# Designs tried in a protein design run: designed miniproteins, single chains, continued (3). Part 78

Each design is a single chain, and the fold is of that chain. pLDDT is the mean over its residues in the fold that is shown.

## One batch from the design tools (miniprotein)

Design m10699
Fold by ESMFold2-Fast:
Structure m10699 (fold): chain A 85 residues (1-85)
Amino acid sequence: QQIDDDVQLALVEIYLALARKDAERGNEESAIDSVKKAAELAKTIPNPAVRAEVARGLRDLAQYARSLGFDKVAETAEKAAEELA
């Protein structure tokens, strides 16, 4: 499943990038939606190393969102990261 795992990881990275951009624009609902989609997709990836990488990305996004004052986006990303650990 290496190709499937790579494709799923790429999609997760796209959702995380969308969440970051939406947070920058102040679109909290869209950012939260993208975080949830990234987390749901990441849970389908059986490789724990890949899930750990996604969890780090979610924590980085949470720190960034919090620095912008979007605590709800940060909380959602932090919770998603915990669920992948």
Scores: mean pLDDT 83

Design m10700
Fold by ESMFold2-Fast:
Structure m10700 (fold): chain A 76 residues (1-76)
Amino acid sequence: MKADELYEKAVKAIEAGDLETAEKYARQIANLGDLEKAAEVYRRLAEVARSRGDTEKAEHYQRKADLLEEAYKERK
């Protein structure tokens, strides 16, 4: 499956409230080498978790997004 298709599935999972499934797709996107799209999914996950009052989960997702963003910027 292409990273773009996984990204679409991740966004739909976030909209459905299934953050764990969306994170699974984010990991698959990262494994395909699309660190930028993976970071974007984690940023969306952090925003949703924060809006639900789950501060610890939001911090976890934000840190994952930051690490992936740093990694892809070093590769470009």
Scores: mean pLDDT 82

Design m10701
Fold by ESMFold2-Fast:
Structure m10701 (fold): chain A 68 residues (1-68)
Amino acid sequence: TPTNTDGALMQTVLNSSNDADAAAALGNFLTNSTLDDAQRAAWGVRVGRDGVDAVLAQLRTLYNTLFT
């Protein structure tokens, strides 16, 4: 279950002003969130397959579902 810490890490990614900052914040979210190894691997696959911009759209949708 996502925590307030996971939500804060997601917000840091979504509030990034450029792709490089977004990619760095996404890496931090994947490493330091309460995600299990399978969830981290799934997000890594999404980044490699869909690119950062598509993953940011997916993460925004997830954040809105969980925290709004």
Scores: mean pLDDT 69

Design m10702
Fold by ESMFold2-Fast:
Structure m10702 (fold): chain A 63 residues (1-63)
Amino acid sequence: MTKEEALERAKRELDRIAQEHGLTDEEVQKALDFAEKYIDSGLSPEKAVELAVEVARLFALRR
């Protein structure tokens, strides 16, 4: 999976979570930024998507 494909997949998953939990567009973008940072830090694209989704869920649950 390429970085671009991973970020697109993350965006789709994050949009679903945002609809379910009421995340703002800024929070979705923040989670996407974390995914990109994880990939740039050497994490696999697949794992970066998974972690970004977890971060988004934590935003929803701990606010």
Scores: mean pLDDT 79

Design m10703
Fold by ESMFold2-Fast:
Structure m10703 (fold): chain A 85 residues (1-85)
Amino acid sequence: MESVEADLRAIAADPERAREELERGRAELPSLSPVAREGAEMALEAIERVLELVEAGELTEERLRELAREFSERMKAAAEALAAA
């Protein structure tokens, strides 16, 4: 959780770098396995959401923490579903 918060804060601190990573990630999606693609898509969605909030001037510490929690819960659910399959 705290590690995810740190990653999202890094995105907010360097939006230009984050946009480059977003474009790179999107370009790599067709080359990934289906399992890796789902994880990558979730990560790209999180980056895009943080960038949208930064550009709108709506990113708060509380919103960042909320996004980190949501991302962590989605990743955990996906991992549990994969392990159960």
Scores: mean pLDDT 76

Design m10704
Fold by ESMFold2-Fast:
Structure m10704 (fold): chain A 74 residues (1-74)
Amino acid sequence: MSPEEVAEKEFDRAFDEILAAHPDATPQELLDLLNQKAAEIVQKIAEKYGLSREEKVALALRVNRRLQERVDAV
């Protein structure tokens, strides 16, 4: 599984968990939590796979795109 696929799967799991744990949260609070988690996932995967600076930036863009797709679907 590619670093991108692993990061997207971890983010999808975290997204569902954050929404389930915070049913009364405001949209701003949810976005803040999701952005923090996305950054944590990107950093963890980049370190685990030994990604270059350019590859880490590409991963961050993909995870941020996934975040926007998931938010827009709500």
Scores: mean pLDDT 83

Design m10705
Fold by ESMFold2-Fast:
Structure m10705 (fold): chain A 82 residues (1-82)
Amino acid sequence: MDKVEEVRKAAEEVKDKDEALKAVGLAVELAMELGHPSVRKAMAGLVAAVQDGLVNGDSPENIQKALLEGVEALEKAVQEVL
């Protein structure tokens, strides 16, 4: 399975904090493998959004929404560098 598709699927399946962290881990791994500054920036935004939601005690639905917005930005960055 494409790593980008794996990240998106993980984000869509988020029901709790552990699943959100798993999706974040996959996004970080993808960004580190590609190494491009634009991809790393998109990943950093995704990580920050999920971290903010977790620190603030946001609902799983709100954390998933922020994560999906971050994944969309990450997908666009990957398409621009590949």
Scores: mean pLDDT 83

Design m10706
Fold by ESMFold2-Fast:
Structure m10706 (fold): chain A 69 residues (1-69)
Amino acid sequence: MEAPKIRELEIELSADGTATIKKTKFSKDTVTAEEQAELGRRIAAEVRENGKATVKLPDGEEAKLKKPT
């Protein structure tokens, strides 16, 4: 299932490249914990695999994450 559009996102990136989602706000009024967890897993996998992750924001901007060295 695709994640809904993200309006607000706060992510903490750990030294081992694991991304932890601290806070999310989606374009829908109702968001399940499972949807948030799935988004977190996708971001973490992307950071581990490529050392970078991007998240698309509703206004067309991208939030970029980079694995610490």
Scores: mean pLDDT 55

Design m10707
Fold by ESMFold2-Fast:
Structure m10707 (fold): chain A 83 residues (1-83)
Amino acid sequence: MTAEEIIEELLGTTVDDFIPKNEFEKENLEKSLELQIAKLRLIEERLGRTLESAEEAKAALAQALADPAFVAELEALEKEIFS
């Protein structure tokens, strides 16, 4: 499973299901995808391995979100991407 496929399952929707109405919505979608990819990479770094499935990604994300250090890194990334 690719990182993009895992992200689509984590969101419960596909990128193709979202039709941006203007350039602002398109830019926000692109930034949201960048954040989700960075988030997945942080989880993989935390685990020391690549994620093989969406179920594994969901479990790892839930565990990582219980760690204040991970939440702080995620907030820093979100702030950087959406700045």
Scores: mean pLDDT 70

Design m10708
Fold by ESMFold2-Fast:
Structure m10708 (fold): chain A 93 residues (1-93)
Amino acid sequence: MREERIERLRERAEEAQSGSEEEQFEVMLEVLREEMELAIEAVKEGKLEIEEVEKVFEKIINEALEAFKDNKEIVEELEKLRKEFLEKLKEIK
């Protein structure tokens, strides 16, 4: 199940690469949100450390920020997503 979800996210991201920049952003945002949910679930199950999840997510967000650095609006949305993720991590215990 988890591997299939990761593969689907990868396929969606690849399909978006042939679309418009707006389509690429929408799929990327959806992929990042799904990654957040998967990571939080894994922490709750004791499969991942919170510190490791924060590190991986920060890397993903930084890569996305670099890819879309010319779009201030997209950068702003990515920063909002980062804040949302950190808040959700704080809620799990």
Scores: mean pLDDT 72

Design m10709
Fold by ESMFold2-Fast:
Structure m10709 (fold): chain A 91 residues (1-91)
Amino acid sequence: MSDITHEDIEAISEEVAAMPSLSEVADRIREYIEQGKLDKALVTLQAAAANTDDPALAERLGALARQATNSDEETQRRLLLEAAELLREHA
């Protein structure tokens, strides 16, 4: 990931784990996308997949994160937006 540090990854993971709702996680992903920080949006999605108690949701979020990791910027942005919408639907 370009421009993202290990400290950023750890901080985002802790922040996601502390968030009271999936809608707040979705809002954070959308905020990063709006800022052009797709790497941070992707890490937020990965953290959400790791910290969700719903195994079906975890698998869907993880699949989107894996696909986004190996995609071009346009496809990555689209997949991250789909993941944010999915999180809002399950909030």
Scores: mean pLDDT 80

Design m10710
Fold by ESMFold2-Fast:
Structure m10710 (fold): chain A 79 residues (1-79)
Amino acid sequence: MTPEERERAAQDILAAAQGLYEEAIKLVKEHPDDPEARRKATILLVALGILEAAADFLGHEEVAKQVRELYDKALEAIK
């Protein structure tokens, strides 16, 4: 993987993480009493954890940190 390809991958990971975060918050906020929505939001949290690991593996600590921040915020919303 070239440095340019690695940088694009890191940006793609961050964009994907932002989308997963927004969907998780939307599910919890719009469907607070729906166990199905909470289950889906939990799956999105797992996906965020995988994206954090992928960003770290690619050597982009700053992106990994940003993804972790989104994970922590989503976790707080789901409780």
Scores: mean pLDDT 82

Design m10711
Fold by ESMFold2-Fast:
Structure m10711 (fold): chain A 72 residues (1-72)
Amino acid sequence: SYEALVALARAIAAARDEPAVLALLGRAQKHFLEGDLEAAIADLERALAASTDPAARAAIQEAIGKVRELLA
């Protein structure tokens, strides 16, 4: 979905100063583009746990919500 992809892009932009979080978001994006939504959510949840930036955390939570909507 375009909305999920936009939310993921915003999370990547917000986490630019958190290299460990960026690596997890990159994995989530790869899984999302491959259609593995459950693996994408798992990597997004790991990114959320690793992030200490409130803006990045909020953007990652939005991305998790948008990807979860695609499983319904």
Scores: mean pLDDT 88

Design m10712
Fold by ESMFold2-Fast:
Structure m10712 (fold): chain A 91 residues (1-91)
Amino acid sequence: MIEEGKRLLRELADMLGLSEEEKERLVELYEEIAKLDPEIAELLTKFLQAAVNGDSKTASEYASKISEKMKVEISSVLLETLERILEALKK
């Protein structure tokens, strides 16, 4: 689960044109979130899978569920990245 999520996150970061530093920072945040809340990690993995498949509706639904569960400041960077991914899917 975690390794699959990290792989999908790196793939999407490359599609968004993120730098290597930004990509690794996001992977690190994902790992920290997964350690604190495995439920959020599962939702994030489902979001990333939907995003890779181009399913913007399902991705948006999972992004909403993630935002409802996240309440720490570090999660704002992740939510901003999820929004950028959703925008890329509208292309």
Scores: mean pLDDT 71

Design m10713
Fold by ESMFold2-Fast:
Structure m10713 (fold): chain A 73 residues (1-73)
Amino acid sequence: SDKIALARKMLARAEAGLKWAKENKASDEEIQKLIQELQQVLAYLKENMDTSDPEIAAIIAKLQKIIAELKAL
């Protein structure tokens, strides 16, 4: 599905953003901007994807975990 492919790309970008923040010792301002951007992605997926799909639910759960890890930095 094109929608699932888009969700997977969004997750991959979120994972890359978390890795970038950890490797580059991102500032609090840069981390907060990433959190806001990922919260927008999360809202988009919840509104536009079938959240009863186990694969979509797993992607959403992984995005929530990435946001939590960014907040812990």
Scores: mean pLDDT 86

Design m10714
Fold by ESMFold2-Fast:
Structure m10714 (fold): chain A 82 residues (1-82)
Amino acid sequence: MSAEEIIENLAETLELSEEELEKILKLYKEGRYEEAGRIIAEAAKKKNLPLALLEHLLEVAKEQGLERLAKILEAAIEEYKK
């Protein structure tokens, strides 16, 4: 699974708009991982998505060598815990 596919699947789970998904993908391409992570964390909190799911996706990203996605998910997990 590609990083983009995981981001799209997460966006569907979080019920993000097309504009929010496009913004996350743009931030991903620009290396703005903390900003992408904050958007994901805010949406996850609003949707009551368990922190454990973000932690699981981080493990998957690391196992698959998706370094950029891993950085975004690490930022999202840190923001979620605030």
Scores: mean pLDDT 85

Design m10715
Fold by ESMFold2-Fast:
Structure m10715 (fold): chain A 93 residues (1-93)
Amino acid sequence: MVVELMIAKGKVSKDVALSLGGILDHAAEAIEKKPLTAEQIKALGERLEKELNGELEPKKLLTTDEEIAEALREGAKSFETNVGGERLILRLV
């Protein structure tokens, strides 16, 4: 699985981009160690298709790499995080 960054608004600084990269790497490693079930993968795919079509809004602000990793393990939906004062949307693809 690949985690894709979607920037909601604002300018992303180099420091914000580097910090977010670390969070995404931790989330990817967590999924590799504890893979999603077939049911979770299917549910995630269906939710991501609806979110990409603009039918669903991000429902949760996540602030730590552990919270992001846990959300992804649970068959993640789109979620928002805040890094260096920038509001960012993360989604699993």
Scores: mean pLDDT 48

Design m10716
Fold by ESMFold2-Fast:
Structure m10716 (fold): chain A 114 residues (1-114)
Amino acid sequence: VGKPIPVTDAPVISDEFKGKKIVLVGRVPNIYKAAVLLEQRGAEVVALIGPENPLGRIMGALPAIRELKPDLVLVDKELEEVVPYFERLGIPVAVVDLSNEEEVLKAARKYLLE
């Protein structure tokens, strides 16, 4: 039933995270920069969640996130308070600075490849 459309039009430069599903929680523009970084390395970014109302938006998204069965949730350090909601779903969660490419890649490698 169709190929999923990537969240970004960024060209794939690596297959390091091929077959891995990631949810990103953070603010524009850093959430989008992290999505590009991960999709260029073969990851499937299945959801982008912004903090317009962190509790209301995240709580409303939790059922859909559970159904997506992500391998990892990356939460921006400014939204660390939402980590327990994702941990209760049994999903691995890492807190990162989404503006720091090396920190994002280090977390993804640790949780997805180890």
Scores: mean pLDDT 77

Design m10717
Fold by ESMFold2-Fast:
Structure m10717 (fold): chain A 77 residues (1-77)
Amino acid sequence: SAARRAEGKALLQKGVTALNNGDYKKAIELFERAKELNADIPSAVAVALEYIGKAYKGLGKYEKAEKYFKEAESLRP
């Protein structure tokens, strides 16, 4: 629904704010919730996965980040 998409977008924006503040763990939690709310929309899931990857990269977890980036790319034709 439009309401679910709006909520997912709001959570994504909160996640980006947390990411920019260096609060990587909080960012991941917010991005995971955004992904769940828009699970039926591949493009929205891909965006959330890319941001989760960026947060893991911020934590120094490069292998984990690469896995998320690959998952995001697989959802884009």
Scores: mean pLDDT 86

Design m10718
Fold by ESMFold2-Fast:
Structure m10718 (fold): chain A 77 residues (1-77)
Amino acid sequence: FAAGARAAMEAVGNDLLSQASTVSVDELIKQLNTAATVLKQAASKVPDAAEKAAAIKAINDIKNKTINDLNNKANSL
């Protein structure tokens, strides 16, 4: 699950970053937070504690990286 959650979050992040020239950063961050919330809710149902922790960490790490990448693009405008 952790690898799947990472891949899903990376795909969402890449898609949102591709829209950064046409969609406001605030709207993109809102969509990213929604996706992260859905994936974390799925992760909360994982019965293995270590796998659950790994999945949540991966989701948070990628979310934070993507927010930084989006803000950097906004600051370059």
Scores: mean pLDDT 79

Design m10719
Fold by ESMFold2-Fast:
Structure m10719 (fold): chain A 75 residues (1-75)
Amino acid sequence: MKSATLEVPTSDDQAILDFESQAAQALVAGVDEITIKAKTPELQKEMEERLETIKKAVEQGRADSERARAERAAR
């Protein structure tokens, strides 16, 4: 099982964007579990919510790509 740990040391926009970028790249690369280490419990909860949103987007994109590829191969 592939796992990654992502640190979010601040609630700054830059740190949040870095987290979202790293999380999306890790999920696309096939990482199954991402552990978040955030500065505060509130930030941790927010980052966990963002991670779930990113997971759904990556999963849907992958499924849509597979369906589109199969449809193109059939036509």
Scores: mean pLDDT 76

Design m10720
Fold by ESMFold2-Fast:
Structure m10720 (fold): chain A 71 residues (1-71)
Amino acid sequence: SSELEQHILEKLKEEYEQLKRTGHTLSREELEGLLAHVEQLIAQAKAQNMSQEIIDELQKIAALIRQLLAE
C-alpha cells in the first residue's frame, strides 16, 4: 500500500474508535450529516480504486452510524 493509503487507514481507525466512544452524544442531524459524508467517501474510494481495507473501514463507520440512528 502507498504511504498515503496507510495514513488514511490509520485515521479512519482512529475515527471509528472515537465514534464508538462519543457517537451517543451526537444529535440525529449530526449523525445523518456524518453518514452522508461517509457514503460520499466510500463512493470516492471505490472510484479511485483504493484498497479494500480502506473501503471496509469506511463501511464499518457507516454501519456504526446507522446503528446509532436506529436508537
Scores: mean pLDDT 86

Design m10721
Fold by ESMFold2-Fast:
Structure m10721 (fold): chain A 75 residues (1-75)
Amino acid sequence: MRTGTAHINITTEAGSDKATVTVVILDADGRVLAILSKTVDKSQVDETAQQLVKEAAKKAGLDSVTIASVTNTTL
């Protein structure tokens, strides 16, 4: 079984209704396998994060992924 971790960074701009969701997939050795990013409405952040994790894991060829971190950054 190929297993990895997902690191999610959500970047929001003060006064904006938009947020950028970035998902980084690492393998068991900490190597970057995939990076996906998408800018969406703040109301869609959770749905987008879930979708990007699934898509990134699939592209990385992983059987499972554990969410290791979720970070929020305001610009």
Scores: mean pLDDT 82

Design m10722
Fold by ESMFold2-Fast:
Structure m10722 (fold): chain A 66 residues (1-66)
Amino acid sequence: ALDDLLEKARALGDAGAESAAYLAVSSLKAASVNEEVLQGAIDYLRSKGYEDLADEIEQAAQEHKA
């Protein structure tokens, strides 16, 4: 669930990672997905070394669009 991604981000204790995950999840929940914001958030998380969280958000984006 999208809420599980936010919980995982909060558990990291990194305000930047939590903010990025929040933007990604909010984009996925919006009536129209903002692809630029979503991709930017994923790229930010990967650049910070949170590859597992970035992968889970990317997978959730694929499932949400299906």
Scores: mean pLDDT 76

Design m10723
Fold by ESMFold2-Fast:
Structure m10723 (fold): chain A 111 residues (1-111)
Amino acid sequence: MSKEELQELADAVEEQLKEDPNDAILQFKLGYLLYQLKEYEKALEYFDKAIELGKGELKALGLYYRGQAYAQLGKYEKAIEDLKKAYENEEASEELKEKAKEKIEEIEKKL
């Protein structure tokens, strides 16, 4: 997906979010689109809300991508904390848990 297409999708989700600011799925979607746009600090704001409002797999996904956004910002200790919470989430898929574990090991090599 192009940067322009990602921005158009982000703008559309932001518009939807004005109508339902407590929708955990929309909060996560906007965070993820901003993460793909490399707008990491903005992405963190929406992942924070997605984690606060979300449960199960959605909360685990929010933790996983917030951890990755922290890592991109050089906040490795916070990144590991979130990735570990994603890995320890009982409702997270096996695939997500494995990805979180791999990212923890990758980041620990940089510390």
Scores: mean pLDDT 88

Design m10724
Fold by ESMFold2-Fast:
Structure m10724 (fold): chain A 81 residues (1-81)
Amino acid sequence: ATVVIDVEGNTAKIQIRAENEEEARRLAEKAAAAVDAEVTIEVVGKTAIITITAENPVEAQELAVKAASAVDAKFLGLGPI
């Protein structure tokens, strides 16, 4: 999967591109569960978009990193190299 983070003001968008729609949704749910914030999830084919609304830009960035790390940690759990 590929993870892209875009932070604009108080809003963070995390785009997850997976092998299939089920995996995209699963990864998006993992990312959303990692943050205690108002989130929306949109799944289009193999791509999931998570939009996080925060109180300020610093919090938006911190929440985006936390959500992305939840997805990346699962990828790093893909066995030994």
Scores: mean pLDDT 73

Design m10725
Fold by ESMFold2-Fast:
Structure m10725 (fold): chain A 62 residues (1-62)
Amino acid sequence: SPLEQVQKIIDELESSDDPGVREAATWLRDELSKAKTEEEIQQVLDTAKSIVKRLKEFLAKR
């Protein structure tokens, strides 16, 4: 389910030692809380996956 997948991503990011990663998790949680339909939840999931990949790659360039 998209909802469960987004929640797992948020929980994983919130457990990070990196403040930037945790800030992304906070933003995603806010977006998820505003999603009222399954399609909106799917959009949050797609955005979450994109952000996670981009953020992880950016941090790896340190």
Scores: mean pLDDT 78

Design m10726
Fold by ESMFold2-Fast:
Structure m10726 (fold): chain A 74 residues (1-74)
Amino acid sequence: LIVEIESPEPLDEDRILKAIHAQGAEIVSAEIGEHHARITVRPAPGTDLDALKARIERRLKTLFPKAKITVSEP
């Protein structure tokens, strides 16, 4: 999965990484800037991808309510 965040307000790298780890996914790569982040995530085998996408999106939207959050498959 690829998680992209675009925010008019500064992003908190530590909060983003912790939020994704809390969903039980492995972070393969992370590129986090002040207003933009792109994170490549590997779900555990047998994970419901739609449920994981929804959980990541919901958590990040709660942390950054003004941000545009996109979770996509490569």
Scores: mean pLDDT 82

Design m10727
Fold by ESMFold2-Fast:
Structure m10727 (fold): chain A 78 residues (1-78)
Amino acid sequence: SMEEEIKRLAEELKKLGGPPKELLQEQSERLKPWYEELEAEVEEKGTLTEEELEEYKKKSAEKLLEVLKEALEELKKK
């Protein structure tokens, strides 16, 4: 559901001409270290339940959703 929404938002952004490469690159780079940090923490614990892992994925998806929504709103205003 959330993954599907992220995909739809990304596709909608692409259809609107896409966000400037600069913004896309900046967002990607900012999200990447955060995702890597979460992954490292999960690996360090080694005993996370599926529910805990899903919660981490959900938080990552939520942040990505926010970034995509903001970019889409900026493009829609034009």
Scores: mean pLDDT 66

Design m10728
Fold by ESMFold2-Fast:
Structure m10728 (fold): chain A 72 residues (1-72)
Amino acid sequence: MMATVVDVSSEVKEDGSVIITITLQLADGSLKTFKGDAANEKTLELARLLAMYLLGKKVSVEGLEEAGFTEV
């Protein structure tokens, strides 16, 4: 299903791993939060660029799950 990206954030853990959090608004107005693990700082830089691009865009929920994101 398609959903609108309403928030994208990234956090660096103490071990140097990166967590990317994406919040989606579904067509019914409900919110879903997805988290994905990123391996390194280059992935963090990509996440920052994607945050600027993805905010307000529509994405496939299934596509996020296939990319390694899990609903929380």
Scores: mean pLDDT 73

Design m10729
Fold by ESMFold2-Fast:
Structure m10729 (fold): chain A 88 residues (1-88)
Amino acid sequence: SQEELEARVLKLLEEVERLIREAGRAIDEGDLDRARELFVEYQRLVREIAQLITQLDPESAARMLARAQELVERGRELVDRLVALLEA
């Protein structure tokens, strides 16, 4: 059902938020290997979310895309920080 799809997307978005928080901590601690692992997990979850969104009604998809976009921007900031540390 659409409600079940929306619930799954929201749950995956919560997992993405957790990964972003953990990746930020790993970067702050200089644990670059952990940060890379978390970034790979982040990319996999973002891809899964994108696929599920294609199965939603247009209005629901638009709402979920807006939330996903916010998390993608936060993830991009972490990638920039990771790259800066790797080039140091």
Scores: mean pLDDT 82

Design m10730
Fold by ESMFold2-Fast:
Structure m10730 (fold): chain A 79 residues (1-79)
Amino acid sequence: VGEKQRKELIEKVEKKIGDKSVEELVEELVKAQKEAEETGSKEAIERAVELAKKLLELLVKAGLIEEEKYQEILEEYEK
């Protein structure tokens, strides 16, 4: 379940970095992803993918997420 996974990741990243901007980034990601799912719009999908990449970079830099986990996230947003 994507929503629970994102929430867990947000908490972990925020704790490690101590930066609330992670939550804002994820909120935008979730909205973009849901819009893409609801409308099927390529524009919304592209936004979700871009935001997902930024989130991924943050998670990797924070050392909070294992490579296996971020691959799953990318798979969900890229497809």
Scores: mean pLDDT 68

Design m10731
Fold by ESMFold2-Fast:
Structure m10731 (fold): chain A 100 residues (1-100)
Amino acid sequence: SSELRGLQALAGSYAAGTREIAEETERIAKETAEKDPSLKEEMEKLAREAREYAERAEQLAREAIDSDVATARGHLAGVREEYERVKEIKERVEELKREV
């Protein structure tokens, strides 16, 4: 159905956005740790959390492909939640970067 395809496309778009934010977060975390080695452990932890949220978002988007409309809506909601979580991790990494 057109509704199902729309939900699947949105889930995929949010998952892709989550991955892009996670990759940028990992880059900023690495650069910050190189400038201030005392932040290395915290930056590695935040980078790992960002990657895990991106992986979960991608899994939920894949699961939406072989689902009905109701299940796809649930998976889209889950992908959006992971997207918000990765944004929070990026904000924390950027806060720590400003202290360097």
Scores: mean pLDDT 90

Design m10732
Fold by ESMFold2-Fast:
Structure m10732 (fold): chain A 81 residues (1-81)
Amino acid sequence: GKLPERVRKAAEELFRRLAALDPADRAGADAVLREFAAQNPDLSAEEREAVIERTMAGLRSLPLPEEALAYLEGLMRRYLG
């Protein structure tokens, strides 16, 4: 089925914030994900997985190093998984 609008909006907001960072800014990425988790405490486990998958699909469309993508996915799973 189609993703709920709230899940899509959450993924778009998370993508926007992470895409604005320097790929080497690990402290900035940690702060973004900590804040995002605090702002979205009521997401179910299934909705959190959908946010991770959609956000990572967006990030993989950018010219980011593979190590940066792996770091961001791990960080998302730490805060949201």
Scores: mean pLDDT 84

Design m10733
Fold by ESMFold2-Fast:
Structure m10733 (fold): chain A 75 residues (1-75)
Amino acid sequence: DEERRRLYELIDEALEAIKNGDQEKVDKIVAELKERYRDEAIELLQRRIDGLSLFTSPQAKEERELLQKLLEKLK
């Protein structure tokens, strides 16, 4: 599914942009997510956050924090 692949790519790019402090790129990706995938993106982000709650590694904690920041921008 091309749309599902694009949604996953946009989320991963947004997380990287948030991590790097690239606000211009974050705003651009958030705008595309809101226009094309808003409700699906919110649901997917919530599922990813819930899945990561089973992991205690520093990497999993960082990814959860980035996912939560992105989710807040989409609400």
Scores: mean pLDDT 82

